Designed miniproteins, single chains, continued (3). Designs and how they scored, part 50

Each design is a single chain, and the fold is of that chain. pLDDT is the mean over its residues in the fold that is shown.

## One batch from the design tools (miniprotein)

Design m9702
Fold by ESMFold2-Fast:
Structure m9702 (fold): chain A 66 residues (1-66)
Amino acid sequence: SSLEQKINDILNYLLDHPDLPREEFLKLVKEAHDLAMSIPDKERRDQLLADIQNAVGEWQERHDAL
């Protein structure tokens, strides 16, 4: 679906830009999350939410290192 493609585009953008400012990163994460929550298939929605959570975890690990 176009929603899934847009979520994947956001996730790929986050992976390609590890140096994004926190504010921009959080804005993109929120957009991806809002799109995922609009997917009517629960199993597919849950998979995409897990992908988003993984991307957040990877970003957090990089930025919590002092």
Scores: mean pLDDT 83

Design m9703
Fold by ESMFold2-Fast:
Structure m9703 (fold): chain A 73 residues (1-73)
Amino acid sequence: MSVEELAERIAELLREAGLSEEEVERAKRAILEGDFDTVGDLLTRAKLLGASDELIAEMSKLVHEAMKKQGLL
């Protein structure tokens, strides 16, 4: 899966968690730019909005894959 495909999949899961389209677009841009601090903040927001542990785990796995592809791990 490409970084762009990972960003789109994470965006879908963030929408399921109840984030706004503005927040989802910010997350996609942050992933593509390697700004994983912003991505972490948005995952924390998803948790606060009541995202399940399973949804958070899936998003975290995809974020880890994106970080690895960008040489941050």
Scores: mean pLDDT 84

Design m9704
Fold by ESMFold2-Fast:
Structure m9704 (fold): chain A 61 residues (1-61)
Amino acid sequence: KKLEELLKIVEELAKKHYPEAEAEVVDGKPVAVVEPRDGEEALAALPKLREIVEEGEKKLE
């Protein structure tokens, strides 16, 4: 599995839902991140960002 390719897929998927989203590596795992405007927005985004990462992983398999 190529982490660099996965990051690109995750970033593209995340940007479709959150234009300011980026992909990065945390502890060797791909993560999608957004700049929260408030705590409620951050909490609402978390489950969707996790789904985006999972979808990206499936695209490479």
Scores: mean pLDDT 68

Design m9705
Fold by ESMFold2-Fast:
Structure m9705 (fold): chain A 77 residues (1-77)
Amino acid sequence: MKAEELLAQLDEAIALGDAGEISPEATELLRGLREAVEELSKLPDGASVRAVLPDKDGRPVEAVLTKEDGEIVFRRA
């Protein structure tokens, strides 16, 4: 997925969290993920950043985001 598409999806998810449809803890993790994605979008292909994502229960899960062929790829840390 391209960085711009992922950022748009994260903005929608954060807006749902701000509306109370997602837990405050999960919403903060999504904000951190958005910052990591925006940072990675400014780096060259092959760059990676670590991020923490909420799982289905809102628990923090570590992931590695890598920029490959202009797209952002998620892998478990």
Scores: mean pLDDT 79

Design m9706
Fold by ESMFold2-Fast:
Structure m9706 (fold): chain A 62 residues (1-62)
Amino acid sequence: SEAEEIIDLLSSSNPYLRSRAIDRMREYGLSDDEINEIFRLAREGRLDEALELLRKHLERLS
């Protein structure tokens, strides 16, 4: 799924891939606050929660 691909990129140690994940979330219409919360969850290793939150936002924006 698109959400899984975004979280995989965001979880990368490569700052370029993380930046691409952030840009993709922004392109879908997520706010900076929403992106920051997903990034925080991913940084804390809470990947399932980050993924679920991203899916909810993408469904809302679809």
Scores: mean pLDDT 86

Design m9707
Fold by ESMFold2-Fast:
Structure m9707 (fold): chain A 87 residues (1-87)
Amino acid sequence: SDEEIEKIVAALVKLAEDMRAKGYSDREIVEILTRYLLWLSKELSVEDLEKLVKKVAEELRKMGIPEELVEELVRRVQERIEEKRKE
């Protein structure tokens, strides 16, 4: 549901903000969020996962995370989405 997606986005944004406040690099933040999204891909539908990755990418851009790192996250999650579609 859109409500569940918004809740997950809020939790991931809070995690990213908390990591940044603790001195983690943008690359470390993106790696942790990517791993979490890949884990969630086992439980979410293709449609919900596409909505989630788009919203997470938008929030990371708002936080000033470099576009190259945001694109890396999107690519890795999109590869998993394509694998899931073939099942």
Scores: mean pLDDT 87

Design m9708
Fold by ESMFold2-Fast:
Structure m9708 (fold): chain A 67 residues (1-67)
Amino acid sequence: MEEEKKRREEEKRREALIEAASAGVELIGAAVEGLIGSEEEGRKLIEEGQRKVEEAEERLRKVKEEM
């Protein structure tokens, strides 16, 4: 009943967080490998990507902890 619904919602939430983390990693990769037009712009993109990954990982950890 409700237990299976909770499990499904948790899976969807985890998948969304993993996708967000993957997007952050992709942003960092793009910045390093091809999206860098200048050193300054590249650094900004890397910092933004790192922050997104860190936030996504922290949220994923908290979701597991709060269960």
Scores: mean pLDDT 66

Design m9709
Fold by ESMFold2-Fast:
Structure m9709 (fold): chain A 85 residues (1-85)
Amino acid sequence: SMNDDLERQIDIIEKQIRDLEKQVDEAIKQNNEGRLRQVAVQAGLLIDLLDGMIDEGRRNNAPQELIERAERNRERAVEIRLRAE
């Protein structure tokens, strides 16, 4: 179903966000400007993807808990981007 597809996409994104959190931590410790720029770009792409998923989920009356999960993941991606900038 569309809700099952949305949940699976959120699960994948949550794993990507976890990986980016580790990458930004390592890049900061290494003072690696190139890696920080790459992480910022990847975080930005996840923010755009999550915005689309939130909008589509709201239009399709997805469960509120899935919308809230996507919104929390978006906040985490924004935090990663800010740390990488």
Scores: mean pLDDT 89

Design m9710
Fold by ESMFold2-Fast:
Structure m9710 (fold): chain A 82 residues (1-82)
Amino acid sequence: LEAIKKKLLELLEKMRDILKDKDEKAVQVIDDLMKQIEEAKSKEELRQIAKSGLEKLVSLLTTEQRSEVQPILDEILLVLSE
């Protein structure tokens, strides 16, 4: 659980850094998601939080922003499949 949380938080921080000067609303969603991930009590809860949060995040992104963060999104999905 802790190892997965650590990887997810590192990946979300990288996405936040990419978006911080471009999309204030997306940054807020990432900050909220990071807090929820830290508070998660099980691997199943962690996966559900990440899935829901990423769906909300993606809905806020332009095609260009989505393209910039896609490699990180792919890494998050891989971590969640572990």
Scores: mean pLDDT 80

Design m9711
Fold by ESMFold2-Fast:
Structure m9711 (fold): chain A 63 residues (1-63)
Amino acid sequence: MSRELVEANLAQSPEEAVAVSPEFAFLDGKDPNGYSGAFPSVEAAKEAAKKHNNKDYTIYSKK
């Protein structure tokens, strides 16, 4: 699990991120301050975005 999440943190596309973390939420930061990574939930991804001051971001999640 942790290794797959670490690899997802390096993913640059939503499709690739979902493929490696199908049960997790992926945060896609789009600006220079954008933090991107895979998280166990949408809530965790939102908190990471706030912590890293992401202004433009999208969260992708599996149902």
Scores: mean pLDDT 58

Design m9712
Fold by ESMFold2-Fast:
Structure m9712 (fold): chain A 110 residues (1-110)
Amino acid sequence: SLVERLRELLERLNELLNNRAPLEVLMEQFRELLEAAREAIRAGELTRELFTELINEMIALMGYLVQNNDKEGLEELIEMMRELAEEAKVSEEERNALNEVIERLRKMAS
């Protein structure tokens, strides 16, 4: 059920992003997704596949924040992504790849 809930929340966030929903709605939906992801990590149910899908949606949301000049929202999301990666105990290579994407998005937002 945690895996099913995560997939449903990921699909909902993706739909909202594709429809260019208001930033407040996107951030609220994202916070629900993040909490469900943390529950899945604590339960040992967060698969690498789901983690990758979650990170890709976070990157898409960051790109949307850059397009809308929401620097504060971008920094909040970067911090949440960093914390989630620490909780999920991702590999050094995965962490470095995430940091490179984050740095590129920050440069685009400046």
Scores: mean pLDDT 78

Design m9713
Fold by ESMFold2-Fast:
Structure m9713 (fold): chain A 109 residues (1-109)
Amino acid sequence: SMEEELIKETIKLLEESIKLLVKALKNENLDEIIEKLKEIIERLEELLKKIKDEEAKKLIEEAIELLKEAIEIIEELKKEETKENLLKLIGIILSLIGIQFDLELLLKK
């Protein structure tokens, strides 16, 4: 269905964002990572407009908020690499993995 394809696209974008955030933990290419995360957020916002399932909408809205928070943390990491900021970024990665699992469950019903 169209809905299943939109949820699959969302899962793929979350998988891409998780890979980018794992790269950010190495403190390499942070500006490139921020730009790619911004592009993913824009694509998720477009998918959110098309999705009708209320549970999927809530999960995507939560993912968008987490990715916006991740960008703020990465901007802080560019100024000073602290254990606190690295742990916050790890927490966001784990939350996004949880959202990915919840979206996968919606596909299985």
Scores: mean pLDDT 89

Design m9714
Fold by ESMFold2-Fast:
Structure m9714 (fold): chain A 81 residues (1-81)
Amino acid sequence: KVEELIEELAEKVGEIAREEEGLDEEGAEEAKRQARGQAEAGAKDPALLREAARRLEEASKEYPEAKELAELLKELARAVE
């Protein structure tokens, strides 16, 4: 379900923004809105989602939280194919 994966990705970004960046609720909600829009745009081009996932997987060597985002992006890319 593409919509479900987009929402899951947005929630994960909001969680990371709140926990890692210390953003307040409003800042976390803005981060979620940005992530949702980017995921929706990426759903039209799965190659963009896969490239983003690859970069996040590299980033996960320093930021383990990025691994979960990379996995969600890979699953979204498969769902939209």
Scores: mean pLDDT 72

Design m9715
Fold by ESMFold2-Fast:
Structure m9715 (fold): chain A 79 residues (1-79)
Amino acid sequence: MLEDTGIFVDENGRFLPEEQAKKVLELKEQGKLTLAKRGAQWLKLAQMPNGGFSRDGSYRGVEDKKATELALEALKALG
């Protein structure tokens, strides 16, 4: 059910922007564009007010450079 909404959680049930971005890019590569776009929308909702992303998806967490770079790449790739 969560996968159908475009939300991808780790083995501990946590939403991680880095892993979400990787999954979105993987789905785009596989041609699953509808699901990839849904995943990108969830990334946009997890984006911090300053435009960055935290490692653990926390809205008030510490910004993580790798998570931010991958998430912005996924958002740009899907328009």
Scores: mean pLDDT 72

Design m9716
Fold by ESMFold2-Fast:
Structure m9716 (fold): chain A 74 residues (1-74)
Amino acid sequence: MDEVLKKQEKLGKEFAEKYPEYLDVAEEDLPKEALEEMKKIAEELAKVAEKVGDKRGVELFRKYAEKIDEWIEK
């Protein structure tokens, strides 16, 4: 089984348990605290992807973290 997918499922569940009220909100409209948590999740997923040699996953998660930074600065 994909280790990145398993980590994503775990971190996604933890996020949903912390912020259930924001699950139906567009990512760009999330409050700064939730965006910071999403960025942390993206960075952790990038680390797992790097460890397992998933170059595409690393690039995707890093780009997503950068996009979240843009939303936080809004």
Scores: mean pLDDT 75

Design m9717
Fold by ESMFold2-Fast:
Structure m9717 (fold): chain A 90 residues (1-90)
Amino acid sequence: SSRRSRQLYRQAIRSADQGDIVTALDYGIQLVQLGDFDRAIEVGKRVLDVAISQGDGDVANLVGVAIIYTRQGNGQRGIDYYNRARDTAS
């Protein structure tokens, strides 16, 4: 639902702002699963900025690829790369 997407988005951004990339990516994946690609991309961008600030180039690269696939409407590839980024960050 639209309310669920907004709730997930708020929780994702809060987690990213606290430096919790793993939790932020989990919420981002859930947004892709709901078809809310625009909010999932915004979560990805915030996580990308945090990963760069933490010096985590591997996570940053994987999140960047996830954003590209999500922008193309390829939700499954977006989820795959967000999962890889989350697993790398954990």
Scores: mean pLDDT 90

Design m9718
Fold by ESMFold2-Fast:
Structure m9718 (fold): chain A 98 residues (1-98)
Amino acid sequence: MIRTGSATITIDTPTMSDQQLRQFRATLLDLARSNDAVGIGVSSPQGLSDDSRQRLLGIARDVSRETGVPIGVTTGLSSSDDATQAARQGAQDLARRL
């Protein structure tokens, strides 16, 4: 049995600037490359504009591909718990298949 944890990032803006997207990518890389190698959930409870959402999903996918860490993105949630749980389940399922 492989133990795995989850980290959650909450985005509390409806749009993201290029600077915010760069900071988000850096944060994801730091978390994904941590010694704990955890799954990551990203939540935007206010929702995101289509452009910001597409860019965010692209960054999350690229970081996930680059690091092998599962990253889930959920928008329009009032709580980050579902995103954290989804990331945890994805990471655990991946760990069981290794």
Scores: mean pLDDT 64

Design m9719
Fold by ESMFold2-Fast:
Structure m9719 (fold): chain A 70 residues (1-70)
Amino acid sequence: SAEKEEERRKRIEELLEEAKRRWAERVAEIEERAKKEGWSPRELAIRITVEGIRIAGELVDRVLELEKEL
């Protein structure tokens, strides 16, 4: 129904906002660690990319679970 579609859209938006917030927090933590441990720009880029893939995967899993609930 249209009601279920709107509910799903709103909850997906909330999941996206949470993912964006966690991404910003994790990037900041990774950058801080890179400075402390002397990581090269390449190492930093790889670590940030891997974390981005992980967060994207978690977001996909949460969206799929939401589809089962609604």
Scores: mean pLDDT 84

Design m9720
Fold by ESMFold2-Fast:
Structure m9720 (fold): chain A 63 residues (1-63)
Amino acid sequence: MTVEELLEKAEEADKAKDFDTAFNYLDEAEEEANKVPDLLKRIDLENQIGVQWLKVAVNKVTP
């Protein structure tokens, strides 16, 4: 599964308020991003994962 697919699944889980599943997909996305040999693409993917982590964390604590 690609990082982009994992980010999409994390967003869907976040919308469903399944925060544990969203964080699990983000952990898998981080593992896949670390396998990308292109440094600039890896940094871009890691930044996208970080933004999604922040969104899920905010949604988890905000009613």
Scores: mean pLDDT 83

Design m9721
Fold by ESMFold2-Fast:
Structure m9721 (fold): chain A 76 residues (1-76)
Amino acid sequence: MSKEEEEKVREATRKAGEAARQGASEEEVKKILEDEGLKVKRLHLTADRLVAVVDVGHDAVATVDLKTGEVTITPL
């Protein structure tokens, strides 16, 4: 994953995570990620975390800790 692709995934995931912290549904969170140009393959939202599998030319897992706002991105 390039630095620019990672930054795009991180920013999109940060926005989606902030919406989730404010009570957004999985469908709204998915729309935020897709509006930022990410193809969402899988999404899982709990009270404590957001996990999205996105395609940016290759698969990557983006995770947000909804209590801290910490974003972690793992290329697949």
Scores: mean pLDDT 80

Design m9722
Fold by ESMFold2-Fast:
Structure m9722 (fold): chain A 92 residues (1-92)
Amino acid sequence: MEEAKEIAEKVAKALVELEPVVASYSDIEVEEVAPGVYKGSVYLTSSDPSLDDGRSSFLIKDGVVLVGGGTEEEREFAERLEEKSGVKVEPV
């Protein structure tokens, strides 16, 4: 759990750096959804008042962040997220 919270914090910081429209993050939550599998989520605040604020979520399993990888763009984003966060990220 504590390691999963550290991973979620690193992911949140990386999302702010990678997304030009994201000004800040808050309200990091981590919950165990299955044995050894955690759901991390962060609230992202838009830098543009015309855009919606929202909560982003991801799974963490054995120290690895799992994100959508159904498209080439999603897989490229996963690689950039891994580079910026310093955490292993796997597109699924």
Scores: mean pLDDT 77

Design m9723
Fold by ESMFold2-Fast:
Structure m9723 (fold): chain A 85 residues (1-85)
Amino acid sequence: SLREEANKIIDELKKLAPESTQPLIDEIKRLVDEAFERGVPEDVLKTIVEMLKKLKEKIPSLTPEQREALLRQFVATLRDLLARL
């Protein structure tokens, strides 16, 4: 399922990211869980999963400071996406 795929990616992000960024990843999980629980349209959920895949792909090539900045930007992007629904 899309939710299982999203959770798998989030678990992988927790392993790739520094301990200091774990609260940002926890917020991403909270927002993703909220999207699934609110009955957000499936096309939007699929977009969120694709965004998570791209985030995971980028993280390994970044510095710790860049990783934190990207995770903060991702949280903001998810909040904006959900606010538009």
Scores: mean pLDDT 85

Design m9724
Fold by ESMFold2-Fast:
Structure m9724 (fold): chain A 120 residues (1-120)
Amino acid sequence: AAQAEIAAHQARAAELQAKTDSYRNEGLEELDKAYELIKKTDPENKELLDLVRMARNLLLAGNYDGARQLTEEAAKLAEPISKEVADELRKAANLFGKASDYATEAARHQARADALQAEL
């Protein structure tokens, strides 16, 4: 019984991690598109470019919520400059939010599997 529950939680954690990876990769693609568009639209806007770089670094470090927050701040700064840039940044932020939610659920299932394994 406990072994079957452990296997079920591990399988669910793996499924949710695959969703996290998918949303992270989609969001990274949108963030990189926004970065290139900023370089064409306002190449001297170091504050905006630095926020996007910092968001990208947080994303690669697995801090999806931090990446979402900085990307949302970048979108606000971009809004008076380019609606297209702001929309791409908001799209990336939404995808990072989804990655964060799935990563949190994956971690909970893995923690439950680990707790059950420790009781064996």
Scores: mean pLDDT 89

Design m9725
Fold by ESMFold2-Fast:
Structure m9725 (fold): chain A 79 residues (1-79)
Amino acid sequence: AKAKAQALVEASRSPDFQEAIATVKRILSTNNKEELKAIASEIPEKERPDVISLLDLIIKTGTGKIKENAAYLKSLLEK
């Protein structure tokens, strides 16, 4: 969970936008809701706004499970 949380934070700060989106989509497609909840708990509060912004883009442009998991993870970070 902690390593995947760090990957999300690094993706949100990455200058490579395509690599950042690919990393987040991989995490969203390979983890269930319980795993995503564990990942969310490991994201530092100060980093959450940047991760939320990246998830918003995925929600707007994505479809199916990736979009649903992005929305779920975002809801956990907005608490």
Scores: mean pLDDT 79

Design m9726
Fold by ESMFold2-Fast:
Structure m9726 (fold): chain A 72 residues (1-72)
Amino acid sequence: GFKAYSIPEEKRKELQELLDKKLAPVSKENVEKLRKFEKENPNASSEEVARLVGRILREIGDAIDEALEEVA
């Protein structure tokens, strides 16, 4: 059930604050990377865009895992 993916309400608030602190710089850097890539590669293939997005999602996942280890 929800036990594996649901965090208690109190811990959920702590996790939100940690995610905000940890993801804000990651999000900023990755938005800038995407903007730069789009500007330099307006005719980029779907494969190239998907590859970049995949890397960004991995970095976000790592930041989430770090926050979860700190709270859980």
Scores: mean pLDDT 70

Design m9727
Fold by ESMFold2-Fast:
Structure m9727 (fold): chain A 94 residues (1-94)
Amino acid sequence: SLKDEIIALLDEMLERLKEVLDEESFEKVKELVDETKARIEKATTAEELEQIINEFVRKVSEVIKEEDEEKAKKAEKILKQFYVRALDLISQAK
Protein backbone atom coordinates (compact mmCIF):
# COMPACT_ATOMS: atom_id res chain seq x y z
CA SER A 1 0.00 0.00 0.00
CA LEU A 2 3.00 2.38 0.30
CA LYS A 3 3.29 2.39 -3.52
CA ASP A 4 -0.50 2.94 -3.84
CA GLU A 5 -0.33 5.87 -1.35
CA ILE A 6 2.54 7.54 -3.27
CA ILE A 7 0.69 7.02 -6.59
CA ALA A 8 -2.42 8.63 -5.04
CA LEU A 9 -0.27 11.63 -3.97
CA LEU A 10 1.10 11.89 -7.55
CA ASP A 11 -2.47 11.95 -8.95
CA GLU A 12 -3.57 14.58 -6.37
CA MET A 13 -0.55 16.78 -7.19
CA LEU A 14 -1.19 16.44 -10.97
CA GLU A 15 -4.87 17.52 -10.50
CA ARG A 16 -3.74 20.64 -8.58
CA LEU A 17 -1.02 21.48 -11.14
CA LYS A 18 -3.56 21.28 -14.01
CA GLU A 19 -5.26 24.41 -12.55
CA VAL A 20 -1.94 26.34 -12.39
CA LEU A 21 0.29 25.28 -15.33
CA ASP A 22 -0.20 26.05 -19.01
CA GLU A 23 -1.11 23.15 -21.35
CA GLU A 24 2.48 22.50 -22.57
CA SER A 25 4.03 22.41 -19.08
CA PHE A 26 1.13 20.29 -17.75
CA GLU A 27 1.62 17.66 -20.51
CA LYS A 28 5.36 17.47 -19.68
CA VAL A 29 4.58 16.96 -15.96
CA LYS A 30 1.92 14.33 -16.85
CA GLU A 31 4.56 12.39 -18.86
CA LEU A 32 6.95 12.58 -15.87
CA VAL A 33 4.16 11.30 -13.57
CA ASP A 34 3.50 8.33 -15.91
CA GLU A 35 7.26 7.50 -16.06
CA THR A 36 7.53 7.82 -12.26
CA LYS A 37 4.53 5.51 -11.67
CA ALA A 38 6.27 2.84 -13.82
CA ARG A 39 9.50 3.27 -11.79
CA ILE A 40 7.59 3.05 -8.48
CA GLU A 41 5.98 -0.27 -9.57
CA LYS A 42 9.47 -1.74 -10.21
CA ALA A 43 11.04 -0.41 -6.97
CA THR A 44 11.90 -3.04 -4.33
CA THR A 45 13.25 -0.87 -1.46
CA ALA A 46 12.27 2.33 0.40
CA GLU A 47 15.67 3.76 -0.64
CA GLU A 48 14.81 3.20 -4.34
CA LEU A 49 11.42 4.92 -3.83
CA GLU A 50 13.17 7.92 -2.20
CA GLN A 51 15.61 8.18 -5.15
CA ILE A 52 12.73 7.96 -7.67
CA ILE A 53 10.79 10.73 -5.85
CA ASN A 54 13.90 12.97 -5.59
CA GLU A 55 14.60 12.62 -9.34
CA PHE A 56 10.91 13.22 -10.20
CA VAL A 57 10.71 16.41 -8.08
CA ARG A 58 13.93 17.75 -9.64
CA LYS A 59 12.60 17.16 -13.20
CA VAL A 60 9.18 18.72 -12.44
CA SER A 61 10.90 21.75 -10.86
CA GLU A 62 12.83 22.26 -14.15
CA VAL A 63 9.52 22.31 -16.09
CA ILE A 64 7.89 24.70 -13.58
CA LYS A 65 10.78 27.21 -13.87
CA GLU A 66 9.77 27.84 -17.52
CA GLU A 67 6.40 29.30 -16.36
CA ASP A 68 5.78 32.96 -15.48
CA GLU A 69 6.97 33.85 -11.94
CA GLU A 70 3.50 33.87 -10.28
CA LYS A 71 2.46 30.47 -11.75
CA ALA A 72 5.92 29.02 -10.99
CA LYS A 73 5.60 30.01 -7.29
CA LYS A 74 2.13 28.42 -7.00
CA ALA A 75 3.29 25.24 -8.76
CA GLU A 76 6.46 25.01 -6.59
CA LYS A 77 4.24 25.15 -3.46
CA ILE A 78 2.12 22.26 -4.77
CA LEU A 79 5.28 20.27 -5.67
CA LYS A 80 6.82 20.91 -2.21
CA GLN A 81 3.64 19.71 -0.45
CA PHE A 82 3.74 16.50 -2.53
CA TYR A 83 7.48 16.03 -1.83
CA VAL A 84 7.17 16.43 1.96
CA ARG A 85 4.19 14.03 2.15
CA ALA A 86 5.84 11.42 -0.12
CA LEU A 87 9.14 11.45 1.81
CA ASP A 88 7.25 11.23 5.13
CA LEU A 89 5.43 8.08 3.90
CA ILE A 90 8.70 6.51 2.65
CA SER A 91 10.54 7.41 5.90
CA GLN A 92 7.82 5.71 8.00
CA ALA A 93 8.23 2.53 5.86
CA LYS A 94 12.03 2.28 6.43
Scores: mean pLDDT 88

Design m9728
Fold by ESMFold2-Fast:
Structure m9728 (fold): chain A 105 residues (1-105)
Amino acid sequence: SHMEEEFERALTELAAIMQLFGADSIEELRKKMEEVEKELEQPPKSPADAIWRLLQRDVLERARQTLEKLKEWMEKLGISEEEVEARIQALKDSPEVQRLADLLG
């Protein structure tokens, strides 16, 4: 169904984001996102650092939106975070996940 296709796209996006952060679970992803947010609280040290910070803010915003979307789908479908992580694990070796991770990194 269309709803299942949208959910699978959100799972694929989260799998790619998890690869970018080097996270193997949603909990680890949240912790790594918080660490990057703390680093971004400091002013940029160079023009190159300023560009890196803009890119990292975009990635963090994408990650936040993807997690929020998946939370809404979990509530609608009545599925657990463990089931979401199992489905992400099944998708992680897909060409689409690798392509998205490359595009976002």
Scores: mean pLDDT 80

Design m9729
Fold by ESMFold2-Fast:
Structure m9729 (fold): chain A 99 residues (1-99)
Amino acid sequence: EELKKKAEEAIKQAEDALERGDLPTALSYLREALKLVNKLIDEGRYEDALKFAERVLDLATRVAEQARQQGNLDLEIDASVIEIAAAVTIVTTKRLLEK
């Protein structure tokens, strides 16, 4: 339950940072959230991990879009890396839930 609270807090902080246009801070919290998602997977908590990974993917996509609009290629690449990691996590977690 501590992991779920930490993941929720990290996602909320990423959402707040994105709303302020603070893309580097948003990316930092999304990386933290993705680490917590991986810990949920390690604990066999696949349904919780899937829900948080989907939220990380959505937020990373929004960060990438804002970085692109700002012409900040480095931030766009950083956000795209998180998008790929979250998408892979979603696919693999769904497979584990089917097993």
Scores: mean pLDDT 88

Design m9730
Fold by ESMFold2-Fast:
Structure m9730 (fold): chain A 67 residues (1-67)
Amino acid sequence: RKEKAEKLLSIFDGLGVSREEIIKAGHPLNLPGVSYSRGVSLTLKLNEKMKELGVKSLEEFRELLKL
């Protein structure tokens, strides 16, 4: 479970955002300091990684981050 969270969080590497900010935003499009176009790219990347890891929804992703 925690390993899936860390793999999903790796998508946000280099953005300078904290885990707390990602949890608070709830969606890549809502991240502070991220442009709309970059937010869309991150959302697509997140959805692909979630699919690889068997994470079914953004809701489940948020639950994983609460660990």
Scores: mean pLDDT 73

Design m9731
Fold by ESMFold2-Fast:
Structure m9731 (fold): chain A 91 residues (1-91)
Amino acid sequence: AAREARIRQGMAELAELSKKYREAVKKADEAIKAGNYPETLKALDEAIETARRMAEVAEELGLHSLADFYRRTIEELEKRKKEVEEKLKAA
């Protein structure tokens, strides 16, 4: 009962977080196309925060492979953020 409720709630949380994550990544892609590096960095930070929460929820639900996938996604986003920061310094 309580465990099944947490699984249902966690799956719903992951669905909403996935929407937020996709929105943040889209904002980053649109901002970088416009040459707006500050807005790109802001959108990447939002994507990283959302991915961190997704990893936490996945881990809570015992979905360890999914949590590991999100942690790898965070590493890729942090690398992308660093590349954008380097471009901003070069400009």
Scores: mean pLDDT 86

Design m9732
Fold by ESMFold2-Fast:
Structure m9732 (fold): chain A 118 residues (1-118)
Amino acid sequence: MVELPPEPPSEEERRAAERGIREALEAHAAGDWTVTLDDRPLPPEEAAYEAAKVATMLYLGHREGREVTLRGGTPDVAAPSTQILAAGASGAVLGIESGDMKLGAEAAAALGARLARA
């Protein structure tokens, strides 16, 4: 695995992330995923914000080789629970799941990078 400095994503990394999102979403046949709060769908902007926040933390932790484990939403928001699993000392990220939204690690990181740019 290549050790990269902890710098902001380059344009090349952003383009790779956007391709990763597209391919991952195509691989998930349903394509229909939502984020809920108390069994109620969140407005798209709030769902996008929560996903971007979590994906950004996952991306940064993975780049630094840190184990990232986030269970539940942030304690200061009443958002749906979000689960991110990291596989121990390897820093391998298993994925992200929040309500009905399920993304692999690369897709989650790509989504975060794209939403942070929007």
Scores: mean pLDDT 42

Design m9733
Fold by ESMFold2-Fast:
Structure m9733 (fold): chain A 102 residues (1-102)
Amino acid sequence: MEEIEKAITEAYTLAVRALGLARRLRLGGSLPDHWISDADEQRLLDLARRYLDLNPDITDEQLDARIAEAAEEIKEELIREGKVLSPKEIAERILERLIERA
């Protein structure tokens, strides 16, 4: 239980970070100098960019609410399935769920 809750909290942070970077890029900004793009982080950024393309006018409050709802639902699913996923895999599921509901 505690491992799933910790992974969900870390996944939430990764999803928020990816969406923040996607929003920055959409507004003509650049990636930070400390950005290290591995395959998983690139995947999260690509999903976040797709979501913002579908919801360009979404407010930060609406976005936070949707991420929190998706994270809670995925937490309940992982508990039911008895699965422990990495924070990156959970963050990918959060962003995919946001896109499905877009």
Scores: mean pLDDT 78

Design m9734
Fold by ESMFold2-Fast:
Structure m9734 (fold): chain A 56 residues (1-56)
Amino acid sequence: SRVERVEALGEALKELYGEDFVVTAPLRSLNDLLAHLRTKTPESLRDLFARARELL
């Protein structure tokens, strides 16, 4: 139960920030970060935040 909730939250966070966000720790350019985040719509981000909140 708890493990499943943590895993589901992890997947929601990957969708929010992308799998690469964890792997690309050396990628710290503001322009690169903004380019990544621009692929996410406000509606998509709100939906993913709502899902993450439900899993808390």
Scores: mean pLDDT 56

Design m9735
Fold by ESMFold2-Fast:
Structure m9735 (fold): chain A 73 residues (1-73)
Amino acid sequence: SAAAEEAAREQKRHDEIMEKAMELAKLNLERVRLLREMDSLDPEQQAAVQKELAEIDERIKKLMEEIKKLVEG
């Protein structure tokens, strides 16, 4: 039925949002871990961690944009 097809589409969309939200949560936890480690590092090691944080921040931004498209689409 049309109702069953609509329910299946909604479930798939929900699952995709949940998967991306879980990945976002994992990246945020990694970001917090790296920030906590920063205080114990020398300046050269801090620069390397800052680069890794910038890459994580970019991935978070892209995931948030993808989640927004799924929620709004």
Scores: mean pLDDT 85

